Designed miniproteins, single chains, continued (3). Designs and how they scored, part 51

Each design is a single chain, and the fold is of that chain. pLDDT is the mean over its residues in the fold that is shown.

## One batch from the design tools (miniprotein)

Design m9745
Fold by ESMFold2-Fast:
Structure m9745 (fold): chain A 110 residues (1-110)
Amino acid sequence: MKMTLNETKVFIKNALDSVDIYLSDTQLNELIDLALSELDIDPEAELTPENIVGLFGKVFLQALVEKGIKSESELNTKQKEILKILEDYSLGKITGVEAVSKLKLLISSS
């Protein structure tokens, strides 16, 4: 399950939109560029599932900050589901492939 950067950007945009986090293309690209730099991901290479989840996680958490969400109690049910997928991945409870698959299912159910 490898994606190009452009495919990953579309995936992130669709995932955020599915949980009522609406970013302009400019805001999304700025957050992605920062996350790529922080994770030392080569933008010319196809992204691994681990890189896709890492990139999405950084963008999602920063988007919550930009929307003024300060606590988990302010999250809607779908945003809490994303946070749980990211937490399970960070704790090694699920693989990067499983995390991407769970995120795709959440998008398709919206």
Scores: mean pLDDT 81

Design m9746
Fold by ESMFold2-Fast:
Structure m9746 (fold): chain A 96 residues (1-96)
Amino acid sequence: MKEELRKELIEMLKEVGGKEVELPVSSLTLATLVLMGLLSKKVKELIEQGKLEEARELLKRVTERVEEILKKYKEGKMSEEEAIKELKELIEELKA
């Protein structure tokens, strides 16, 4: 699962405009990059549709959740696997 998760995250990064590069970064960093790329894309789509308040609310909600997850991880209250799982749930919400 750990290697499969990393491959999935790399493929998602390519879809959000990441270049095909060898990335010496953690799976947590990859998940964060994918999430931020997808968030930027969704916020842009909402702005182009004239949904400025929805774009603002989405940006605030997702960034606050990411900050909470990363804070819990840094404080030792959450494992790397749990942090990646929470970030992946946010990625799936942004795809919906």
Scores: mean pLDDT 75

Design m9747
Fold by ESMFold2-Fast:
Formats: sequence, structure tokens, C-alpha cells
Structure m9747 (fold): chain A 78 residues (1-78)
Amino acid sequence: MEELRQFAEEAVKLFEEQAEKIVEDLKDNPEEAKKKIKELLEGAHRLGDQLRAMGADEAAEYLRRGAEEAAEKALKKL
């Protein structure tokens, strides 16, 4: 249980770092940046579904919320 929560927290951090890198690298191409951020968010949702299937509902919800908040924050910088 604690391992799955830690995994979700680390996954959110990696998502935030990757989203920020996409914004920085593609600031002159916001449409491509938005597409890549959307693809990352879809990946996070798939991981959340897997965690929920394993009975880790709290970890899944943490990952979903963290990824959505990180994506929204990154998109606002474009």
C-alpha cells in the first residue's frame, strides 16, 4: 500500500517535470506542446486505471488529480 502511494507521488513528479520540459522546448509551437501534454495525461490516466484495478484507489486518485493539475498548470504557461 505505501509502495503504491510512493509510486503515484513519484509518477506525478515525473509528469510535472516532463510537462515543464515540453512547455520549455516547444514554447514557439504551442499546438505541438498541447498535443504532447495531452498524450502524457492519457498515459497517466492509463496508469491510474491499472492502480485502481489492483485495489489502490487512493493512489489512483492521487495520480489522476496530480497529473490533471500539472497538465492544467503547464497549459496555462502556453
Scores: mean pLDDT 82

Design m9748
Fold by ESMFold2-Fast:
Structure m9748 (fold): chain A 98 residues (1-98)
Amino acid sequence: SLADQYRKLADAYEKAAESIKKINPANKRTILELYLHAVYYYEIALAVKNNDPEKIAEIRERYQKELREIPSLTDEELDQKIAEYKARYEKLKAELDS
């Protein structure tokens, strides 16, 4: 299904984030961007599964805003946001995989 395709894409971004985190943990902005993409595609997958086009529009707007904010984040804010998006990804994965 389309939802399954977005779920697989989200998983690929999360795996990429974990790989970069292991190889180059100092590349926090790239790690955050990859986790943000993982969260975005999982949220899109849920909205598609639930046939909710209004939610898809809201997710896209929030994603664009969050992506624009990344270059201006401090090192401490990057650490906080990485932890936040990883937690959001795990929660979304539990919701969709159930």
Scores: mean pLDDT 85

Design m9749
Fold by ESMFold2-Fast:
Structure m9749 (fold): chain A 116 residues (1-116)
Amino acid sequence: MYGMAVGFALDLETGAWAKVVLDEEENVIEEESVGADEKLKKAALDTAKTALYLAKRLPEGETVEVTLAVAHMSEEGKPVIHGVYRGIGARASNKEELEKKLEAGKAELDAWAASL
């Protein structure tokens, strides 16, 4: 059985982002970033690891989506969002099926990021 996950981290203040793809053993197989510091790259990696961890605990054929918002409370008591992290993880018995699910997930993340 095969497992993969993608993690994406976006800094809303700078527009910097990082994307990481992990195999079943948590090895980084793809990494891409624009303007990202080591903290933002680590956020993408940790998000991918979380998605993979959850995917390994679901039945075969299910896809996990994780969304995390980084925020603080303003002096006026309103939340201000600084960053958004998204992860997608999947498992399949067939490598081609797994790759198809991950590509669909990547396309969804890219479309979402382009909408911001």
Scores: mean pLDDT 76

Design m9750
Fold by ESMFold2-Fast:
Structure m9750 (fold): chain A 95 residues (1-95)
Amino acid sequence: VVNVVNDMLNQMRSYQQQSSPSLRSVVDDFMRDVSQLQQQYQNGQISVSEFRRRMSMRMTRMVSDSVDRGVDQSEVQTFSNIVNDTIDQITDIES
């Protein structure tokens, strides 16, 4: 799980460098939230299933905040695809 999440964060950082300032800010907030969730998971405070669920909720927030700031949906879709792929990988690890 930790390696899959770290790979996701590295991909997001790479795409963030090419993003608009508004989208960069929203993605940065999401990455901070995920880092906090990862620490809670590593400390045994949340389960893998709860980590996945909360990450999905944070992604929904990231998309909503991007739309509210007038960001092109095609730009935010790149990040939502990366997050969804990561959630699927975590689900496979749970199964």
Scores: mean pLDDT 78

Design m9751
Fold by ESMFold2-Fast:
Structure m9751 (fold): chain A 98 residues (1-98)
Amino acid sequence: SKVQELLREMVLLEASVTTEYMLVYVMLKTNADKSEIEKTLEKALEKTEEILKRMNKIRDELKNDPNATPEQLKLADQIVKTVEQIRKDLKEKLEEVK
């Protein structure tokens, strides 16, 4: 169904953001060069913000779909909330490195 396809896209987008976030985490823990950390944080933040725009569009489509269950809408909201938290963390880390 369209609802299942949109939720699948949401999950794949979250996985993509989580992967970039883990790359930042590895660089921070391995004491990578400051300039490399800054570039990685900037790229991860850019990607996360673009993905959030897409996620919000999908979430709005799901909310307007009469076939979407309350549980599916709750899942979409939780995914968006998780990615919004990652965005905030990336922004804070970027300010610390600058």
Scores: mean pLDDT 86

Design m9752
Fold by ESMFold2-Fast:
Structure m9752 (fold): chain A 69 residues (1-69)
Amino acid sequence: SRRLEEIARENKRLQRELGREPELSGAPDEFMRALGLQELRTGERLVMLDAESWMRLTEAVRRHLREQE
């Protein structure tokens, strides 16, 4: 719980600086599979995600969502 909270805080800080909001919750199953992030759906892996990885993930999510439209 606390690690997830820290990740959320870091994510908010990064989004404030980057001027973006993460859209991971809106990502479909195919998106998670395409990025090889199926394990992240388990939830446990998310608490281990550092700020750098979160930033890269956010970029990938945005690209995938643009392709979906």
Scores: mean pLDDT 51

Design m9753
Fold by ESMFold2-Fast:
Structure m9753 (fold): chain A 89 residues (1-89)
Amino acid sequence: SLLETGYRIVEESVELAARLLREEKLSVEEAEERVMRHAEELARQAGLSDDATLAVLTSSVYATRLLAQGASVEEALEAAKELLEQLMA
């Protein structure tokens, strides 16, 4: 489903963001840029509409910011999925 595809993109975005911020020690701004580019490419490959693409990008950036503020991967993922559901409603 469209929502299941969005969940997959957001999950991959959270994993990427955690690696960039915690292992590669990028700034939050650099991590957001990388995550947005990756999520946009995944959305394009999946054939998502512009609205659905914006929803996954917004949720992915939100998760990245939560991780930068010290949230766990699990907390950031749960919050991002909730936001994605609201934006795709």
Scores: mean pLDDT 90

Design m9754
Fold by ESMFold2-Fast:
Structure m9754 (fold): chain A 68 residues (1-68)
Amino acid sequence: MPSREEQMIAAYLELAEQLAAEGLSPEQIRLLVTSLLDSEISLAKTEEERALVEKVRAAVMAELDAFA
């Protein structure tokens, strides 16, 4: 069963694919996705939530870089 971390990564990657379909550049997609994740990190109320979002951010950025 996919973890919450894996599900969040998949959701952000699906968002990135949708933005690409709308004609956004890889640079614009990266900026928007990382800005959203940075906001989530800043708003995290617990260390556990912050760590989860930081892991998701790192994984999403790595995946975007792998296909750039």
Scores: mean pLDDT 81

Design m9755
Fold by ESMFold2-Fast:
Structure m9755 (fold): chain A 71 residues (1-71)
Amino acid sequence: LTDEELRVLRALAEHGPLTVEQLAKILGVSEETVRRIVARLLEKGYVRREPGDPPRYSLTDAGRAALAAAE
């Protein structure tokens, strides 16, 4: 995991399901940056997209395990 991927996983672990906008505010980065990180985490199976308007992202069991292994 990259540092930016770990920061997203930690935010989701701390705050629960979050939108791209909420993640951008928490991490102090652009929404575009968050979308790039989230796309990689979705590909790895560490996060999932939840239905909603706007959609929220949450940790998978694999994402929780990856975060625990990094800590």
Scores: mean pLDDT 86

Design m9756
Fold by ESMFold2-Fast:
Structure m9756 (fold): chain A 111 residues (1-111)
Amino acid sequence: SKREEVKKLLEEMLEKLREMLRLLKEHFDELSPAVHYAESAVETVETALRLLEKGELSLEQVAALARNALALAKTALDLAKAAGAPEEVIKELEERLREIEKKVREIEKIA
């Protein structure tokens, strides 16, 4: 079903967001703005998955939450750059963000 396909894409998106959060926590304090925004992105997708499983979200609402999580992840990257993260860390974060963007586009096509 379209809902099962979207659930799988959200789960894959969540995995990539958790990888970004792990990388940020290796280089920044737990209270850093970059970590905070990445945590908010993870929590947004976790909430979307929970509500989708309960049948409480339309696919259009899931797409909106996926876009919001992507925006939070982009802000986390920008804050990491502003805080002087090493170039290799920035590159790894950008690669994961690109994968997240791809998943959001796939969710939007289904919705």
Scores: mean pLDDT 90

Design m9757
Fold by ESMFold2-Fast:
Structure m9757 (fold): chain A 71 residues (1-71)
Amino acid sequence: SLEEELKRQLAEIHRKFLELLDAIENGDVEKARRIAKELGLTDEEIQRLLEKSVTEIMRELARKAREDALK
């Protein structure tokens, strides 16, 4: 049915979003941009998304690294 097809498509989009975040976390910005473009985002939307996602992830990683270094 259309409902089940849409649910499957949303699950695939979710999976690609996780791959996008994983690429950012691994520092693979080129891969992250490619996946975001495949998701249909414009260059402006990609920059906005990457800035927010990267900042969030980088802040968490920096905090954990600082804690580890101080121990």
Scores: mean pLDDT 70

Design m9758
Fold by ESMFold2-Fast:
Structure m9758 (fold): chain A 81 residues (1-81)
Amino acid sequence: MEEEVEEAIRLAETGDPEALVKAVQRLSKLADQLPKELVIEAAERIMENAVKHADSFDAGVALIAAATLLVSYDREKALER
């Protein structure tokens, strides 16, 4: 379970837009079963990598999904612009 989230973070770090979508989908499914802090950290990493691929539709989808997840778990950090 935690190993799947760590794999999702590694996929996000590769900068592959399709991997970012898969990473956020996996994180979203596991979010209720994971420590809040780990979900927040993983969502932030996905967002950081997605911003680097602004021309990718998949990166845009991953960014929105990760931001939505972050707002659900840590409203204060999600609203820091």
Scores: mean pLDDT 72

Design m9759
Fold by ESMFold2-Fast:
Structure m9759 (fold): chain A 57 residues (1-57)
Amino acid sequence: MDSIKEQIIAETRELAKEKGSVAALQYGIKMAEEKGLSRLQKLEIVIALLPEVKAEL
């Protein structure tokens, strides 16, 4: 189970409500890199936030 990836996604969704989806995505990618997640796992974080990005457009 990708608990670290899931935690980052959850934190990033909360941040998107406060700071907007772009700032939240930047935070999520940075946290994923600091935690040593793969490029694929970073992409999964981006995909998980697509509904929030679409809602802001």
Scores: mean pLDDT 75

Design m9760
Fold by ESMFold2-Fast:
Structure m9760 (fold): chain A 109 residues (1-109)
Amino acid sequence: SLDELAKRLVEAYRNGDLDAAIAVFRELGLSEEDARKLTGIVNAYPLSKEKIEERLREVLPNVSDELVDAAYNLIQTLQNAPDSSEQELVDAARAFLGALAAQLAAERA
């Protein structure tokens, strides 16, 4: 479920376990190469929304504004981790993974 994937993604980034983050993106249907690229984008700071959109387009050429916004929010929440609750991190990750799953479904339709 998205709840389990969101918790796993948050744990992966908190522990610096990038292989675990790649595994979450692969379960959503990304290739290993695209999952690795996306893992690196989420781990990058500081980036503007424009730079995040550019990097997301390398993985998803038709990236939605919703996915860009969710990625930006997740990156900011992860970088503010000392001030962010676990629930805020999980909520940001869930929104990002939901937007990503919708984008992948649209591209395969």
Scores: mean pLDDT 81

Design m9761
Fold by ESMFold2-Fast:
Structure m9761 (fold): chain A 83 residues (1-83)
Amino acid sequence: SLAALRAKAEAFVAEVKEKAAAEGDPFAAREAEVAAKLAILLASLSEAEAAALGAELEAALAPIEDEAERVEKAGELLDRALA
């Protein structure tokens, strides 16, 4: 459900923020930024729009094995969705 997706996004944002605060890592800060954008989008989208965004993210990110490249690609897609 959309509520379950939002709950997962909120949990992920909290986890990444905790990591970023603990380590001072710029990459962890970028992960936190991307996670926060995802949470904002999921809060404002309909169930159908959230499902479409989820499918687009899965298709775009699945072939990428590098974690940093996946985070940046996710950020690009989320920025496009926010525009």
Scores: mean pLDDT 71

Design m9762
Fold by ESMFold2-Fast:
Structure m9762 (fold): chain A 61 residues (1-61)
Amino acid sequence: SAAAEKAAASAKAALEAAGAPEDLATRMGQHYGEEAAKAGGASAADGTAAGAVNMGRLAGG
């Protein structure tokens, strides 16, 4: 779904910001985004991933 895809992309970006290699970030992000979308709905997954990405950007900034 589009929501799961968006959540996966956000999670991937957060993992990359944390220093994970792109391959690992892609796999983990996809899995985590899909899992979160199922459990809490797309909005919950989006909020969590966006928060992590925002923190990484702010710290690195």
Scores: mean pLDDT 64

Design m9763
Fold by ESMFold2-Fast:
Structure m9763 (fold): chain A 104 residues (1-104)
Amino acid sequence: SLAIATVDKEGEASAEARATPGQTGTASVKIIYLTPEGKRIELTITLTVDGSVEAEARLTVKVTPEGRIELRLEYTHPAVSLEFEGSPAADLARLDVRVSERRV
């Protein structure tokens, strides 16, 4: 099943995914960012944990007052992936997106 969290403008949201042998876990975070020019940028980040192993992962998303997007991925096993879906690449290239990863 999917767990979804939404963040707009400034804020923080997190989503957690858990896999067991034979069952892949997924969770998504949707970010809605409104630029100073009034353009709406939407980004959905999907966290997937491979069902070949028992594993957990947490994705934390922070949107700063300056409009920077900070992603923090924490995982118990490296069989995890992030997929990004949303606004055209040119709009995403205007965003300051920082990703950090940590095994726990």
Scores: mean pLDDT 72

Design m9764
Fold by ESMFold2-Fast:
Structure m9764 (fold): chain A 106 residues (1-106)
Amino acid sequence: PLISLVLKGLWAYAQKKYDEAAKYFEKAAELSTDPDVKANLYSMAARAYENAGKYDKAIEWYKKALELATSPEDKATLYDNIAKILEKQGKTDEAEKYRKLAEEYR
């Protein structure tokens, strides 16, 4: 079921059905017990929401991925992704805060 949900999510994403893709990645993450796989699926859901223009949801899912991230490189990337979305929302001061957090892990 996990692989089936991931494939459905990827196919929906390829069709630019980003909300549908995000929901499949969310369901796949719920079935995963591996933190690394779960974090990757959360990031895929966040990216789908970002492409759908659902910036608050994208930030929520990147933050969920960040809670599971263990490598400094992954943390830096997730902080940068959050900062980029905050910039798109016009939240410049908050975006700078997250960029500084990303820099601490580089």
Scores: mean pLDDT 87

Design m9765
Fold by ESMFold2-Fast:
Order: structure tokens, then C-alpha cells, then sequence
Structure m9765 (fold): chain A 101 residues (1-101)
């Protein structure tokens, strides 16, 4: 199991969910702040995945989710919330896979 990668992905998912909640509440500033924190954690997770050859697929998923967070930052609040909720769900699943490594 890659515990470090799993914990980074779980933390990123938490911030993505908080960002989605903020956007739904109309707090665009807090939504962007939490989304940027999720993005920073995804950069750390990607680096952790590069150090583990068994995590190659999770590394690719991490890159794809980072791209979606960047896209969410350019979307309307309603679309950003939906995108970030999907990202959070995908990151929770990726974290589960990382625990199985």
C-alpha cells in the first residue's frame, strides 16, 4: 500500500468537496481558494506517484484530475461545483487504489 499517496489524494478530495460547497453557496473566493489547495495537493500526489512504479495508473489519473480542477477555476460557479464534486469522487477512488498498492 502507498499510504503517503493515498493520504495526499484523500486530502485533495476533501478540499475539492469544500470548494464545491463554497461555489454552491455563492462564495466564489473561498471556492477558488479550496480548489487551489486541492491543486497543490494533487501536484504533491503526482510526485509521490512518480516514486512508485506500481502507481503509474494512479499518477495518470492524478494528472487528469488536476486538469479538471484547473478547468473548474475557469467555469461558472454551478459548473465548477459539479466538476469539483466529480473530481472529489474520482480522487476518493484513486486513494482507495493507492491503499491496495
Amino acid sequence: ANKNLAELLEEAARYAREAAKAYKAGDVEKGKEYAKRALSLLEQAYTAALLDPSAEEIGKETEENAKKVKEALKQSPEKAAKTLEEVAKRLEEAARKAREL
Scores: mean pLDDT 89

Design m9766
Fold by ESMFold2-Fast:
Structure m9766 (fold): chain A 67 residues (1-67)
Amino acid sequence: SKEEIEKIVNEVLKELGLEGAEFEVDLEKKTIIFTKVPYTFVTKAAELQKKIKEKTGEEWKIEFNFE
C-alpha cells in the first residue's frame, strides 16, 4: 500500500541522515518523487533505490525535482 511504502521510504531516509526530505509515492508509476531537494541529493540516489528495493522486494524509480 502507499502508506507502507511511505513508511519504508522514511525508514531509509532516517538511515541515510536525510530525515525531513519531502517526497510523494506514485503507486501507478512505481516512483518515489522527491521535491525541492538540493542537487547534491542525487549522490544518494543509488543507495536510496537499493535500500528501498531491499525493504519492499520491488524496484522503485527515484525522481528528484530541484528548486
Scores: mean pLDDT 80

Design m9767
Fold by ESMFold2-Fast:
Structure m9767 (fold): chain A 81 residues (1-81)
Amino acid sequence: MSPIELIEEYGEKIVEALRAGDYETAKELIRELGEKLNEPKLAEALITIIDDMVAQGASPEQIANYARSLLRHIIREKEKE
């Protein structure tokens, strides 16, 4: 599976988990994606951003929308490779 296909598949699942307020499942999916992409530092950065947004009282919808934007940015960077 290509990096773009991995991000699309996992990204949809991550966004759905975040929208549902299931942050533990979302973090597990992010870690798994980071492992499959061989980018564990990127996964930890995304988890930190989610934890920070939760701490600031962001809604599940706000967190899901932000994560979707970040994942789309990562896809665009991979498309340039």
Scores: mean pLDDT 83

Design m9768
Fold by ESMFold2-Fast:
Structure m9768 (fold): chain A 81 residues (1-81)
Amino acid sequence: MITFEEILELGRKAKEAYEKGDFETALEYALKLKEMLDRYPEPLSEEQHEELKPYLETAGLVLIENNKLQLGFLLLGGSRL
């Protein structure tokens, strides 16, 4: 079962890779984060959205920079809720 903690860990890994300049690894984790969010069986609470927000912003930017515009804007939109 997909847990919120697993989603957070993917977000942390994407952000860490991006900050280290490992853009290939950042892209892989950003794509996996989006996949896990789409497969998560329950709506995220407001508190979960706020905790995930900085990772959604980083992952969204990574996806946009790598020509995954629709996925990137969806993650950025979620971060603004």
Scores: mean pLDDT 76

Design m9769
Fold by ESMFold2-Fast:
Structure m9769 (fold): chain A 84 residues (1-84)
Amino acid sequence: SLKEKLEELLEKIEELLEKENPSKEELFELLEEAIEIFLTEHPDVIKGVGLVLQFIGLMEDAELTGDYRGVLEELKKLIEEELK
């Protein structure tokens, strides 16, 4: 289910946040997984697309700032909000 996939993604995000220096590659893998989940599994297509655009924005922020932890924390917040 969508909830199970998001719970698994959240666990991966939390594991990466425990690392002293999360890598760009690991962050982008999680962002790509989030995009895939919301593009294919979200019952509200408009909201799903809106979240995908936010994840793409987070990828751009990571490229521009190099703040992988900050981007990862924002990704966590977006996933937690969807699990409510």
Scores: mean pLDDT 84

Design m9770
Fold by ESMFold2-Fast:
Structure m9770 (fold): chain A 95 residues (1-95)
Amino acid sequence: MEELEERLVRLVRELGERLGVPEEEVERLIEKLLALPLSQRQEALRVLEAVLSSEELLEENREALLEVFTSEDPFAVLLEIETEIGVRELKEAVL
């Protein structure tokens, strides 16, 4: 739905502003993410919402998040970030 695409665009722009990424690179990432299948766009949205909801997660993943803007496959980088967040959550739950 239009609402999902609008939220994706907003979150990518917010992330770019917080990381100091040039607007041209932000627009390029938006185009790449909007070209993904719906299921992958939904997953990208969830990862972006998670990192933006926590300043600690954003700062810890800063280098990987910057790579999302410059990568030829930004979705693959987002999946790597999601995996790292999941591994950390499991470690905190066991300890």
Scores: mean pLDDT 78

Design m9771
Fold by ESMFold2-Fast:
Structure m9771 (fold): chain A 81 residues (1-81)
Amino acid sequence: SAKELLEKAIEVLKKLLEEKASMSEVRTYLGIILHEFSKLLPEELYQEIKAEIEKIVAEAKSAEEMARNAIKLFEKYLKKL
């Protein structure tokens, strides 16, 4: 389900933070998650989340900032579902 995917994405991003993953690794994982969301989410919600993730990826100055902002975004959507 979309809820289970969001919960898993938050868990994996937290592990990437603990493991000191690079910006490239965090960006690659976010790309994978967006692909999974495209299959499970309604189109309108998918496009909204995609735009917000693309903004996070473009504006992040570090892997930690990218991962933390993505976690906050997913937690926000998890509360709405």
Scores: mean pLDDT 86

Design m9772
Fold by ESMFold2-Fast:
Structure m9772 (fold): chain A 69 residues (1-69)
Amino acid sequence: GVRYPDIEEMKKIFPEKTDEQLRKLIEVGAEMRLIAAWVEYTYEGMSLREIAEREGMSVGTVRRTLERA
């Protein structure tokens, strides 16, 4: 499973970056996770609910990100 780091955890890794830059990195990371989940969905035939449970996200978040991909 993919863990979603919060802003405080990201600051420990990238102390030179601003909160705005860290928020944008987290957004890109979330999108890349759902692209990976979409590849797994295509291969295994998983439902949006199963993807949401695996990624630790809401079904609505999974749906919106896949619609943008």
Scores: mean pLDDT 65

Design m9773
Fold by ESMFold2-Fast:
Structure m9773 (fold): chain A 60 residues (1-60)
Amino acid sequence: MDVVNEAMIRASKDPEFNRRLRAVVEAVRQKIAEEGITDPAEIAQLVVDAFRALLAELEA
């Protein structure tokens, strides 16, 4: 996933972004566990959507 790769590269160069990315990943993981989401496509969509929102916020 291009957006995931872009976010990971940015996180490696920006400690502040890395901290925010970790929070986003934990939030997505919590939502998956809480709602019992097992569909790989739905999980991928949640991850991409969350990462895209974070990247858009930093580019605004």
Scores: mean pLDDT 77

Design m9774
Fold by ESMFold2-Fast:
Structure m9774 (fold): chain A 106 residues (1-106)
Amino acid sequence: SMEELRRRAARALVRAALLAARLTGEVPIEEVVEELKRVFTSRGLLTEEEIDAIEREVLAIPRERLLEEFRRELEEALELLAEIRGASEEEIRHAREQRERIVAEL
């Protein structure tokens, strides 16, 4: 169950990061994909092929749906990470505040 939670969190984080890249347009999506592959494959959480599949899914999302999908994936990732780490309410609150700031800039 813990391994499944970690993999689910990893997928949600990758989706959220790629959605954010598409929304802002400030960082090339290719650069974000490269960083995500480095981080998540080294930890054995995702394969490069799994990240490529998520990229294709994200690129297929219509622009008008991006913000909604981003908020959904971000919330899921945050909740899964809190469960995995037994994160304090304070840590969860700070993470949500940072994410709302990112959303407000879009």
Scores: mean pLDDT 79

Design m9775
Fold by ESMFold2-Fast:
Structure m9775 (fold): chain A 86 residues (1-86)
Amino acid sequence: MEKELEEKLKEFKERILKAKSIEERYEIILEFLREVVGMSEEQLELYKRALEERDEEAAERFLESLTEEQLEKLERLSKVLEEVAS
């Protein structure tokens, strides 16, 4: 469970560090959200709309749609992204 998530986060960090463009990094993030966080197609559409179009309603619906497990995984993902940005 947690060990598997830790391994997936390590793989994700490595892929992000090797990425050469913002577009490639964005695709890697979306893949992690789909494959590891377990986001539905609807959740991914809300996320993309919130981020790309700055849609406040989509952002609110996205946050409301998240399960406790998804929130925990997103928190771990955000920490890795902050480390890479530093």
Scores: mean pLDDT 79

Design m9776
Fold by ESMFold2-Fast:
Structure m9776 (fold): chain A 79 residues (1-79)
Amino acid sequence: SRKDELLAEMERLLARVERLAAESTDPEIKAAARDLAATIRRTIQDLRDRDASLAEVEETLRTLRAQVEELEARFKEAA
């Protein structure tokens, strides 16, 4: 379903953040990446447990993607 596709995209965002946490040598970026990964994991579980609406899943994905992209930008500047 479309909802399953969006949840799978959130799992891909989680993988990106986990890679960032593993590769970063900056302790602040590493901590921020670990915190964001934990938040994404909890969010995916909550959306699944509540059988959240498609609209809510879409909005949540947009918000999480923006947070991941901002953290990736910080990583590039720190390198």
Scores: mean pLDDT 88

Design m9777
Fold by ESMFold2-Fast:
Structure m9777 (fold): chain A 94 residues (1-94)
Amino acid sequence: MKKAKFDLSTQTGNLVVTAKALKGKAKVEVKVYQKENGKETLVAEAEAELNAGETKRLVLPVKTNSTVEIEVEGDAEIKIHLPNGGMLPTVTFK
């Protein structure tokens, strides 16, 4: 199981995570945490199971000062589209 974590400081809207399984079956879980009064609270979660070569799109609400965690079982390519229309660099889990 492999994890990636990143912070969103100023963005509010929909985060779009596109997951593609590369070799065999994969599972992708995305969690959004909000920091309030020094405590991190889970505010949104989505998961997808993918067959080899399958692509699925996960849409999660994010607010300012959100932390996003992506967890992958198996081999997958992850593309992240930010609410402002920007993209993070593609992450490949092998």
Scores: mean pLDDT 78

Design m9778
Fold by ESMFold2-Fast:
Structure m9778 (fold): chain A 67 residues (1-67)
Amino acid sequence: SEEELEKSKYKVIGNYIRDRRAARDPPLTNAELAERAGVSESTVRKIENGEISISPETLARILAALR
């Protein structure tokens, strides 16, 4: 279903962001990623947990912030 596909997509994106943040030297905190991406720390945490839908614009900012 479309719902299952969206849920799977957000889970994959959230895990990717978390893993890339942790893999950096030094590791990026949720607060640091939020500051770089111009979003709240709460928004970063919810995205990483797959709890909210991600707009393409917000996703682009987060991916850019991860370099």
Scores: mean pLDDT 77

